Designed miniproteins, single chains, continued (4). Designs and how they scored, part 61

Each design is a single chain, and the fold is of that chain. pLDDT is the mean over its residues in the fold that is shown.

## One batch from the design tools (miniprotein)

Design m14229
Fold by ESMFold2-Fast:
Structure m14229 (fold): chain A 87 residues (1-87)
Amino acid sequence: SERVEEMVRIALETFKRGVEENLTATEVARLFKERLAERFPDLPEEVRETLGLAVGILLQLYKEGKISEEEAEEELRRVIEALVAQA
């Protein structure tokens, strides 16, 4: 789905910005939700909140050295595909 690929692109760009600018989990989640609301205003609030939480958790795990950037990117794709493509 083109919609899923665009959401994954936004998620990966937001995650990378979180790494580069040393954002908190809360800040990166907020940024991702704002970007999703702008590009996909029809996306349910509950889905935006869940995706925001996912990117925040993955950034925190990455910053703690528990996962690689590649693993975080793969998990972001998986979560987006599960919540958006299956809905």
Scores: mean pLDDT 86

Design m14231
Fold by ESMFold2-Fast:
Structure m14231 (fold): chain A 72 residues (1-72)
Amino acid sequence: MKKISDEELDRAVLELAAATMRKVAESNKDKLDPEKVEKILELTDQAIDAARAGNVEEARKLLEEAMKLMDE
């Protein structure tokens, strides 16, 4: 069985969370400002890339910014 480190798990979780948020933003584009939707999609795409590159802290910051836009 493949053993996953906490760092590898965090990366995978952040990638999944960003991808999920992206889909939620696309599904709710009629309820959100188009400008906010575009920004959320951009931030989530960058978060996925950062997570895949192993930049967990950068991925978290990008995901937090996307979440703030969704909460407003």
Scores: mean pLDDT 77

Design m14232
Fold by ESMFold2-Fast:
Structure m14232 (fold): chain A 94 residues (1-94)
Amino acid sequence: SPVEEAIRLIEEAARLARKVAEQDPENSDLYRKAAEHLERAAKLLREDPSKVDEVIKHLGEAADYAAKAGTPGALEVLSRVMLAIDKAEEIKAA
């Protein structure tokens, strides 16, 4: 389902954010904050798909933190988050 695909994309982005947080101590706080928003978004969407607007808000916060870090690792996280936002917007439109 589109919901299951969105959750998968969000969880993949969260795992990547956690991984790059461990590898980049200088930017770890920004990656950790991005991961927390992504983990919250995945939980919300899994528990209640009608909360898609709140999910999109959390994905936007994660994107902002990744963009602020601006590293190659952060840009990979940002790319994954943008795919998740696109999928969440499809759920909202459907």
Scores: mean pLDDT 88

Design m14233
Fold by ESMFold2-Fast:
Structure m14233 (fold): chain A 76 residues (1-76)
Amino acid sequence: SLDAPASDAEVDDLIAEMQELIERAEKLGNKELAEQSRKLLDDVQAKRDAGTLTEVDYALYRIQIALLKKELERLE
């Protein structure tokens, strides 16, 4: 269901993608994208630690990550 908790594998994948985005943004010297990616990572980790990260949250984070990736690709 939409309120179901996201799997550990799903959350681990989100964290890995966000860490990659932070590294890529930092290599470009883009402090704004690096900060946006860190804030997103902090949100995901906070929800994971609280046990409140749902499948809906997962889907929304996937969309946010995709948008950040597109912005980064445009700047590369």
Scores: mean pLDDT 84

Design m14235
Fold by ESMFold2-Fast:
Structure m14235 (fold): chain A 87 residues (1-87)
Amino acid sequence: SPEDQARAELIARGDKKVDEIYKEAKEMLEKGMPFDEVVAYANKKLAEFIKELAEEGKARGLSLEQIRAITGHVIKKFQEKLEELKK
């Protein structure tokens, strides 16, 4: 269905964006940037992206519940990646 396609595409975009932010965070840490500043930057970039992702889902006719499921998935993946940065 169009909704299933929209969901799959938005999840894929979210997963790619999480990987991009994680790569940038790793590079910032390698350059000697303080951990707290890197985490603050990554959180800001994700928050901006989540807002864009939610508006895209709305524009594609997804319900608030469907949008929350997608954004929740992306946020959870991002939090798991951030925990890996501490190790």
Scores: mean pLDDT 88

Design m14236
Fold by ESMFold2-Fast:
Structure m14236 (fold): chain A 56 residues (1-56)
Amino acid sequence: SALETAKRLREAGVSSRGITAYVMRLAGHSLAEIAEILGISPGTVSRLIREAEEAL
């Protein structure tokens, strides 16, 4: 579940922004949508998602 995934990422030391980006991606949002919602670049979203994937 998204909640369990978020908990595991938090325990692994991933930032709150990184957890949010990753969970939004799991919920089906595109990188462009996540970037717009968080007010960051798509490149930053991609980096945050990669860091979350590497932490799991």
Scores: mean pLDDT 85

Design m14237
Fold by ESMFold2-Fast:
Structure m14237 (fold): chain A 113 residues (1-113)
Amino acid sequence: TLGEEAGRLGKRGGDLALKGGMEAVKKGTGKALNSGIGGAIAGIGGEFAGEKAIENPENGQLALHAGLGALSGGLAALEGGKLAGSEEAIKLGEEGKRLGRRAKALGEQALNG
């Protein structure tokens, strides 16, 4: 279902944001640290929203929240990955970029039927 897919994307976005945020925090200064903290917060939100949408796939509001969590988490992972500059952080950022595109497509599908 759309809710199940949104939930899985939300959890993936959360995981990517946490990992990307941690890599940015390890880099330790200025924008990298601030983006890392933001990524970790977005990651926690995406995980919870995704889990709730998977538990309640027929609830369109939870699916919407999970989709927004996936988009937010994907963008946070992308930004954190760029700022951290490690090979693994760059890969996380690219996965976040792809996840954001999938979340957008899922949102458009949900709006159009």
Scores: mean pLDDT 66

Design m14238
Fold by ESMFold2-Fast:
Structure m14238 (fold): chain A 112 residues (1-112)
Amino acid sequence: KTLTIEAKGDEALEVFRLLQDIRAELARRGLPFATEVSYEEVGDEVIITVKLTLGPEARPVVIEVLKKHRPSFSPEVQKKLDEIIKALEEGVTTIEFKLVLPRERLDALAAA
């Protein structure tokens, strides 16, 4: 079962930083994970979906990184993070990040 974090605008950049920190920490610890990326355009917006599939050893590390970044998010996203943390604790192996940005803000992802 997959749970999704969806964020728009400036909060999408914070979710992107969260995702980068997760991937860096998993790589640093030599823990197995898989990443699938999709891109779609909806009018003047772009939607980048990143699906992260985790081994059982990776789940506690991802929970640690999610908790670290939690204070940087709105109450709405914090609630979704809490749901994802709970699901990972309960054995869910796949989480999804959905980043919604105006096309003009794509360069900001490269800078984040």
Scores: mean pLDDT 81

Design m14239
Fold by ESMFold2-Fast:
Formats: sequence, structure tokens, C-alpha cells
Structure m14239 (fold): chain A 64 residues (1-64)
Amino acid sequence: DPLKEAIKRIYDELLKTVKNPEVQKKIKELYDKALKAFDEGKVEEASRYLSEMIDLAIEEKKKE
């Protein structure tokens, strides 16, 4: 599934960017929720979780 593989790839890139273990844990929680929502056919919900993961990584990077 191309969208599911894209979600996985984005997660991998975010983990390379974010060094804070607590933020990494929260990103993983959102990643797990995104994959679950996608598997349940809730594409809009999965997209929302994906956006939240990206926003969380951006906010953490701004604290540098």
C-alpha cells in the first residue's frame, strides 16, 4: 500500500530529526494510531495523525 509505505517512510525520517526520547515516544504513539486508522479505512483520521506527527517534530526542532 503506497500510502502506508509513505507513512512508514515519514516516521523513519522524523526519528532521524527528533533527538528527544520523550518526543520520539509520542511520535511513535501517533504513528501507531495513524497505521491503525489507515487499516480501518479511516484515511482522513490517519492523515490527521500524520500531520500531528510532523507538527510535533517541527515544534521540537524549533526548540534548538
Scores: mean pLDDT 81

Design m14240
Fold by ESMFold2-Fast:
Structure m14240 (fold): chain A 87 residues (1-87)
Amino acid sequence: MPSEEELEAEIKISLARMGVAVIKITISKIEDEEVKKKLEELAKKAEEYVRKAEEALKEGDIEKANEYVEKAMELVKEAKKLDEEAK
């Protein structure tokens, strides 16, 4: 069974992945090409950090996994702010 710390990291990674999925859905509804391009860049970077967090967790590096997932969540928050300000 995974440790409580490992399970917490796994949950955070899942939430970050869900956030990226929401941004991708939002991109399909954006008509502003400049906003769309910025959201696509943020989604791409967030997805890369989610992948790195998953790899770190698989290697047993919970500290590094948390570091990467926090970076992914920061990008998701930035994308959400950009989308809200564009409305």
Scores: mean pLDDT 81

Design m14241
Fold by ESMFold2-Fast:
Structure m14241 (fold): chain A 59 residues (1-59)
Amino acid sequence: DMERLLEAAYRAGEEMGKAGLSEEEARRAGRTVGSAFGLDEEQTRRLAEAMVEGNRRGA
């Protein structure tokens, strides 16, 4: 379920931001997860953006 994955990505991003990891690292992590789950390009982009948004909130 994409909505569930986006929520998880956002939360993961928050923890990354709190730990001092960069927005660039969060975006890379999102792309890696999208690829691992076999998501298409658009879904992977959405996942990466959710992780980046979480990262900004956690910083």
Scores: mean pLDDT 85

Design m14242
Fold by ESMFold2-Fast:
Structure m14242 (fold): chain A 79 residues (1-79)
Amino acid sequence: MNLSLARAALHEALEAVEEAKRTGDIEKAIRALENALKALEENDAPEEVIELVRKALEAVKKGDLDTAIELLRKALSLL
């Protein structure tokens, strides 16, 4: 289990969502979140962290970037 890879992917996803809030590049944020979710699942991350990232992905798809940022920060705090 390598949670450091999952944490790195989560940090990249958070940066992508923060960038999307400035630039509007929602597709980049979605791809980063999907990559983070895969890394979490492949590294057996806690289910609570996986669910937070799934909720963040849904928030980004709805255009609620502030909620996505808060959910991702919470997910990182649990790793």
Scores: mean pLDDT 84

Design m14243
Fold by ESMFold2-Fast:
Structure m14243 (fold): chain A 57 residues (1-57)
Amino acid sequence: TSAIERAAYHDLTEVLGLPEELAREVARRVAENPSARTLDLLAELDPAAAERYRAKL
């Protein structure tokens, strides 16, 4: 796990409160696409979750 992936996972779980499994997959994608918006990556995986967390991102 890269430093970027770990940092993203920490923010997604501890700051935003995403479920661990979803946060792990989003963090992996953030590490692969550091220029992409986290909300856009979440929307690709789970559009309903992206809508729920939009106000916190």
Scores: mean pLDDT 75

Design m14244
Fold by ESMFold2-Fast:
Structure m14244 (fold): chain A 89 residues (1-89)
Amino acid sequence: MVSLEDLLRAIGLILQAIGLLFDLDLIEEKGSTSEEDIKRVKEIIEEAKRIKEEAEELIKKGVPLAERALKLAEEVIKRAEELLKKLEE
């Protein structure tokens, strides 16, 4: 049985992942290699990994939209890791 709370949690994870993608876009647009930007990208990776883990738990429960949250979290991790490599070069 899927609860309304589980569905709202899945929606919340999607919105969190979208917010992290927006933060990555802002860092990329700046073209800055500051230590603050490197730190923020590392924080985004950690937050996206948490979203991924929570989405995987919701998928096991059969919660709608949880697979969307997982895919978005994986996209955030991939983009953030690619950006981090560019900033560390």
Scores: mean pLDDT 84

Design m14245
Fold by ESMFold2-Fast:
Structure m14245 (fold): chain A 55 residues (1-55)
Amino acid sequence: SSRKQATQLTSDALRAIGDILDAENEAQKEEAERRLQESLEAIRKSLEEEKKRKS
């Protein structure tokens, strides 16, 4: 499950980057940047949880 979660979070981050590049206006860009930040924070938390399980 951890690997599937990491793959999904990575996919979400890549999608957000694409949305930023494809943004037609400032509001779309800001929304995509927000989603990217949320995905990066989720990845960070997932990695911290995995590190705790290995310890």
Scores: mean pLDDT 77

Design m14246
Fold by ESMFold2-Fast:
Structure m14246 (fold): chain A 59 residues (1-59)
Amino acid sequence: AAEPSEEQVRRLAEALGISPATAERGIRLAATLSPAEIARRLGISVGAAGALKGFAAKL
């Protein structure tokens, strides 16, 4: 999978109401964890975790 650009990560983080660092962590975790596990580990909604995993899968 390709690495996301810093700009893409910032835009996604703003849309989800999280920090760019949290979005980057979520994208890395998306390679190995389910959306529910990402949501629990990062303290974000399942919808936000699903968006991060969907974004990572499209890279």
Scores: mean pLDDT 79

Design m14247
Fold by ESMFold2-Fast:
Structure m14247 (fold): chain A 67 residues (1-67)
Amino acid sequence: SRAEALYRQGLAAYEAGDYERAAMYFGLAISLDPDYAEAWRNAGLALERLGRHEQAARWFAKAEELE
């Protein structure tokens, strides 16, 4: 799916250390599939790397809610 393709782009960006781009791609995946728990979790991880700890905590909570 398009959401899965965007999620995979986010993973590639995260592995490259480009956490801003990773968060963007994960956010786009979530916008297409709001039930994509893995995208919420990995977006939270990218936000942690960017120092946005409060937002990361909210996104982790959302990922858990969806499981």
Scores: mean pLDDT 88

Design m14248
Fold by ESMFold2-Fast:
Structure m14248 (fold): chain A 106 residues (1-106)
Amino acid sequence: MIKIQQYPKEMKAKIGDKVVIHQVASEDVNGQINWYKQHPDKPPELIIKNANERVEGVPERFKGSGSGKNFQLVIEKLEEEDFAVYYAKDYAKEPETWGEGTRLEL
């Protein structure tokens, strides 16, 4: 099973800040990772697919990057609605593996 580590676990930020969330896999995932945004009491929403493909309707301030074992989610200019928990999901091998999440706080 592929192991994935997500960091930081929590971060405090202000509106207008640039935020970077990291994911490291135990082996090469061939770009087969997705990023999800989850608000309290809501299901996770897919925001970035295949490491760097922004889902339709997701603001351009959200960017995915990386390759091999190392991936990043970048939020270039944080807005109020961006304070949420963010999850990386690896789907290169079954079973799929979720990261532990990064909680973004004001």
Scores: mean pLDDT 83

Design m14249
Fold by ESMFold2-Fast:
Structure m14249 (fold): chain A 56 residues (1-56)
Amino acid sequence: MNEVELIVRIAERDTKDLELSEEQREILEKLKQAKNAEEAVELAGRLGKLLRDEGK
């Protein structure tokens, strides 16, 4: 599994059973469509920050 696929799968798995906000869902959808590792890392980081902010 390449880096992009790994990042996408981890994000999907970790958010699958969570009640996501609209903004979190939008970022997750963009992450699932990420073409390169740089984009995937950027989107995953943004999603992670939103999850920490709301799940604190």
Scores: mean pLDDT 74

Design m14250
Fold by ESMFold2-Fast:
Structure m14250 (fold): chain A 88 residues (1-88)
Amino acid sequence: MSGLPGYGAALNAIHSGQLDLALQNAQTAISSSDPQTQIYGLRALGLVYKKQGKNELAIEYFRKAKELAEKLGDTKTAKELEGLIKEV
């Protein structure tokens, strides 16, 4: 469901309050050599920090994900991340 394998699992962890599991999944993704996986991880980490009320950290990680998405030419993901930054 929702098109991206694993993304739903990370969002479910965030929604269920399993922030430690969401953080672990995000950090593993960021450590990947694959830039698409890194964008996913940075986005998830930003969402975890937002849920913890750490808004400045959330913005920083959304910014990092946006910059990486822009480098890859992923304009849709970059626009979504800009929206997330504005909502914090």
Scores: mean pLDDT 76

Design m14251
Fold by ESMFold2-Fast:
Structure m14251 (fold): chain A 68 residues (1-68)
Amino acid sequence: GEEEARELVEKALEALQAGDDATAIQYAKKAIEVGGEEKTRELAVELAKEKGIDVKKAENLIKAALAL
């Protein structure tokens, strides 16, 4: 559900900030599986803004997860 997708997006963004792109992509993929593409993208943008993370980096992470 949305709560599980939110937790997975938070983990993906934490991995992204740590420079662990592979782990970030894995969590983003799982978030898409659980919450769907549209909701996961919305959550990534919202959480990036809340945490002061570059929104474009968060969007690119979701695009990478969809391409793999």
Scores: mean pLDDT 85

Design m14252
Fold by ESMFold2-Fast:
Structure m14252 (fold): chain A 72 residues (1-72)
Amino acid sequence: SERREEEARRVMHEKIMESSSKSVEAIGHAAEAVALRENEEERKRHLELAEKYNEESNRLEEEGKREVERIR
């Protein structure tokens, strides 16, 4: 029904916003790692955080897809 599609769009939008927030955090940490070329330990920490946030972003995107399919 059209109401299920509207609900699915709302849920998808919320999950996209959450996933995008994590993606922005990942980009920020990756940029910081590039700036910290003279400090190997700090650079490694920021690269690990960038990977973690990128994984969280991907997970939220997949969860959003599954939730939308469940509502439809």
Scores: mean pLDDT 81

Design m14253
Fold by ESMFold2-Fast:
Structure m14253 (fold): chain A 61 residues (1-61)
Amino acid sequence: SELDRLKAEAEEIFARYQAGEITLLEAVRWLVERAKTASPEQRDLLGEYLARLIAAHQAAA
């Protein structure tokens, strides 16, 4: 499904952030840009990943 593909893409972005390959700003930018053309269900999923990114960043500080 398109939701499964989006989840896989979001997991990849999150993994790259955790590996230090991209910054928090770059990860958030990806989520925001993807949300512009997203369905409500896709936006809910992207919002969950945004919350996870913020929590991971706060835990690392």
Scores: mean pLDDT 85

Design m14254
Fold by ESMFold2-Fast:
Parts: structure tokens; sequence; C-alpha cells
Structure m14254 (fold): chain A 86 residues (1-86)
């Protein structure tokens, strides 16, 4: 499960390493998406963006998750944010 990556992200935040936190939350989101848990995946990708808004991969993955959830408007918004972060 993705819980270990999420814990890693929280630890990185405590240590002030926002880049490592974003990566850890992003990896947690990827694991949840691989297991079909799109809601948890979206939450983890949102945490990655909160840690580092320039982590473009999290924006692109959020866009994809919301498209899979049927929210085309949010998918488009997150895709545009990801392009801006590049």
Amino acid sequence: MANEYREGGEKALKEGDNKLAARSFHLSGLQHRKNGDLESAAKDFEKAIEADPNYSRAWFNLSRVYRELGDEEKAKEYLEKGKEAL
C-alpha cells in the first residue's frame, strides 16, 4: 500500500524538505492509482502540489485522475497548471 510513501512525505515536511515531500506524496498517489483508488490518488497528488507547486508531474497526474473520475473541467484546469509549472 501507499501508506509508507505518505509517511515519508510527512517526515520530509517535518524536516523542511518540501521537494522530497512532494516526491513522496507523488509516489503514494501513483501507488493508489495503480490499485484503482482514484480518490486517494487525487488526495496524495494534491499533497504533493501543496509541498511543491512546481512539481509538474503531480499536476499532470491529478489531471489524469480527474479525467478518469469523469470531471473533465478539473482535468483541464490541472493540465493547464502542469503546463505552467514546466
Scores: mean pLDDT 83

Design m14255
Fold by ESMFold2-Fast:
Structure m14255 (fold): chain A 70 residues (1-70)
Amino acid sequence: SKLRREIGILSTSSGILHSGALLDGDRRAAELARESLRLTSQASDALDQGDIERAKELLERGRELHRRAA
C-alpha cells in the first residue's frame, strides 16, 4: 500500500539521519531522528492491526520530528 511505502521511506530517511547525527556528535538531532524511527515502528504496527487512522497520525508526527532533526 502507499501508506506502508511512505512509512518505509520515512524509516529509511530517519535511520540515515540518526546515523549521520551520531557521527557528527549532534545529540539533539540524533534523539529527534530516533524518536521519528520509533513513531514509524508504531505506525507500521498500527497498519498491521488495521488501524489506518492511527498509522497516518503516527506517520505525520514522525515526519514533523524528521523535519526538526534535519
Scores: mean pLDDT 89

Design m14256
Fold by ESMFold2-Fast:
Structure m14256 (fold): chain A 61 residues (1-61)
Amino acid sequence: SLVEEGEKLLKKGIELIKQGNIEEGTKYIVEAVKLYLEAGKPELAEKAIAEGKRAVLEYLS
């Protein structure tokens, strides 16, 4: 499903950010957000954005 695919992309994006690959990681998170919106799940899209922002901030700390 679109939700399951979005979850896989979100997890990969967070992993990339933790590894310092912020550019590629954020691209994966954007694709996950698009899939959640396409699935009619804006709450999941909002959570994905929040998780991505948190991962970037934790890396930069």
Scores: mean pLDDT 89

Design m14257
Fold by ESMFold2-Fast:
Structure m14257 (fold): chain A 69 residues (1-69)
Amino acid sequence: EEEKFEVDVNIALALIYLAIAKLDPSTPEEVIKKLEELVNKAIDAYKQGNFEEAKKYTEEAIKLFRKAL
C-alpha cells in the first residue's frame, strides 16, 4: 500500500527531526511543542489505520521542521 509506505517513512523522518530539534538548544520551544503535537497525532492516526490523516500530520511536522531551520 503506497500511502502506508509513505506514512511509515514520514513517521520515521518526523521522529528523527523531533529528536534533532529537542537536542538542539537553539530550537524554539514552540517549534518543539508543535512538532511533538503533530508527531503524536500522526502516530495516533496510524494506530487507528487512518494512513491518510497520519500522512497529513507527518507532512506538516516535516514542513515545520524544515521552515524552522
Scores: mean pLDDT 78

Design m14258
Fold by ESMFold2-Fast:
Structure m14258 (fold): chain A 79 residues (1-79)
Amino acid sequence: LTKEQAIKIIEKVTDLLVPKLSPEQAEALRNAAKQAIEDLKAGKLTPEQAIVRVTKAALDAGASIEDVANAIRQAIESL
């Protein structure tokens, strides 16, 4: 998995989940996604670690495991 692919996955997962969350939860997820992308670009996270970090943030924000799994699948299929 490349950094570019991981960024595209993170952005797509965020876009798919944000409409299913409250405004406060959506902001928390967007902030977590932004931080994961910044840390990935800075070499602080591997592509896989960045995706795991955003997955955890989505669950912590209140997204269901089913919605998160579907968002990740759709994001990977869009690569």
Scores: mean pLDDT 88

Design m14259
Fold by ESMFold2-Fast:
Structure m14259 (fold): chain A 64 residues (1-64)
Amino acid sequence: SLEEELARLEARLAAATTIAELEAVLAEAQRLYERAVAAGDDALAERAARLMAAAGEKLAALEA
């Protein structure tokens, strides 16, 4: 399910330590966001958007 995929991606973000890993998480979060929007699931879309923001913040911290 989309919710299960999002939960797995949240776990991947927590474990991510490299720029490449974070870029992969961000790209997948964007795809999950688009799928959640298409499904009309506002709660999952919000979770995916928060995951994208968190991945972006971790990327910015590693690039500093």
Scores: mean pLDDT 85

Design m14260
Fold by ESMFold2-Fast:
Structure m14260 (fold): chain A 72 residues (1-72)
Amino acid sequence: EVELARRVLERVAETARALGDEETAELLREAARVADDPEKVEALLEEVARRASEEVRRAMAAVVAAFGAELA
């Protein structure tokens, strides 16, 4: 669901911001806004993968895993 995708992207954006990565956080917030457009989301996530530090990538993976567990 688009709503679920938005929630995941917003939480990941918040995590990136908390780690001091404002650029990655902004890209993730934009992805959340256009969550109903998979093509735009994909382009934004590609940019995130290109920019994000190892620390931010690890934190993002942990948030996604925790969200998946919360929904199970």
Scores: mean pLDDT 75

Design m14261
Fold by ESMFold2-Fast:
Structure m14261 (fold): chain A 60 residues (1-60)
Amino acid sequence: MVTLTATFKDLNTAIGAALSIIGDAPGAKVKLDGNTVTVTVPDDPAEIAAAEETLARHKA
């Protein structure tokens, strides 16, 4: 499994990212801690790529 962590500018952005991960990488486990989203992804390149893209999209 791969763990991805991203910190966002505010809680609303972090919540949006967490909810998007649930839709985009359904095999992933998401933890929200303040402005920080931690995603644990299976060792599946497609799910890892989906999670990384979703987190990057919400940081912009």
Scores: mean pLDDT 79

Design m14262
Fold by ESMFold2-Fast:
Parts: sequence; C-alpha cells; structure tokens
Structure m14262 (fold): chain A 79 residues (1-79)
Amino acid sequence: MEELREKAKKLAEEFKKKGITPSEVYRMAAETGDPLYLAAADILRAEEVKKNLSGGARDYLVSLYEDRAEAAIEAEKKK
C-alpha cells in the first residue's frame, strides 16, 4: 500500500544522501532478498535517467524503471 511506496522512496533518498549508487543498492537487494531495496534501486535509476538522458529514450527508460519499482512494492505487499 501507500506506506510501502513511502518506505521505498525514503530508502532511495537515504541511499542517495549516503552516496550509494543504484548498482550497489541492486547488490544489496540481491543479497537480502528484500523487494523494497529493489524498488529503491529502480527509483534511483529512474532519477539518473531523468538527469542524463532526453527525448523518447528517457521517457521509455524512466517508465521501465518506475514500473519495475511498482512491481517490487507489490511483491513486498503480498508477503
């Protein structure tokens, strides 16, 4: 639910403030099996794409990563 989305966004912000890269967060997600870490990593990737790319490629990749984050949040919700 909304609380899980807020937790994922909060994790992404915390990792960003600590200078942890999306690749490192993906590694942490793989090691812990925690879907919220996967969601946080995808949120951070979407932010990187928003800053570094433009046009259709940007829009496509942002949507892809945001959809993946939502899927990870739904996986955590089903536990």
Scores: mean pLDDT 78

Design m14263
Fold by ESMFold2-Fast:
Structure m14263 (fold): chain A 62 residues (1-62)
Amino acid sequence: ERAEELADKAVEEVKKAGFTPRAIGLAVQRIIDEAESPEERDRAIELFLEKLGLKFNRAEQA
């Protein structure tokens, strides 16, 4: 799935930069720029944040 490939690439870029907030923001922007559709963009961002263990609205631990 191309969305997963975009997410994996973004994770590698953030890892290389040391997981800074700036690097995370730049990686999200790159997903937005490279996605072919809004659906792919949203899915890639979701997978990217999930792979980092991050969400904009963090739920309580289950």
Scores: mean pLDDT 72

Design m14264
Fold by ESMFold2-Fast:
Structure m14264 (fold): chain A 67 residues (1-67)
Amino acid sequence: SAELEEEVRRLFEELLRQNGEKLSPDHQKTALLLRFLRRNPHVSPEERAQVERIIDELIKKLEEEKG
């Protein structure tokens, strides 16, 4: 949903402001997912899968922009 996409993007921008760019892609994904789950403890498995897909796309785009 658009709400999940916006929230994940906000958390990603927050992570990058905290030098998250220095983390490996795997560590960025883990950090983002944990931050999202801490703020959204009642997320469904389906919503969690959608969040993981959004995180993967954001990290992939960041890595492509670093080239």
Scores: mean pLDDT 80

Design m14265
Fold by ESMFold2-Fast:
Structure m14265 (fold): chain A 72 residues (1-72)
Amino acid sequence: LTEEARKLMEEGAKALKEGDVEKAIELFEQASKLAKKGGDKVLELAARSQRYRLQGDYEKAEELAKKAAELE
């Protein structure tokens, strides 16, 4: 679960580099769900942060990114 979530994060970053913002959002959403199921709060928050950033919610994205960085 956690390893699969990390792989989805990498795929999301790759999609973003290719200009596919829609696919990146979907991949980050899937990553956050798998990270939550795997008990990895840091990865869950990081994935949610990326999704909110791509959807234009920069304030929430920064809040979640800070929480992820501070936990572990």
Scores: mean pLDDT 81

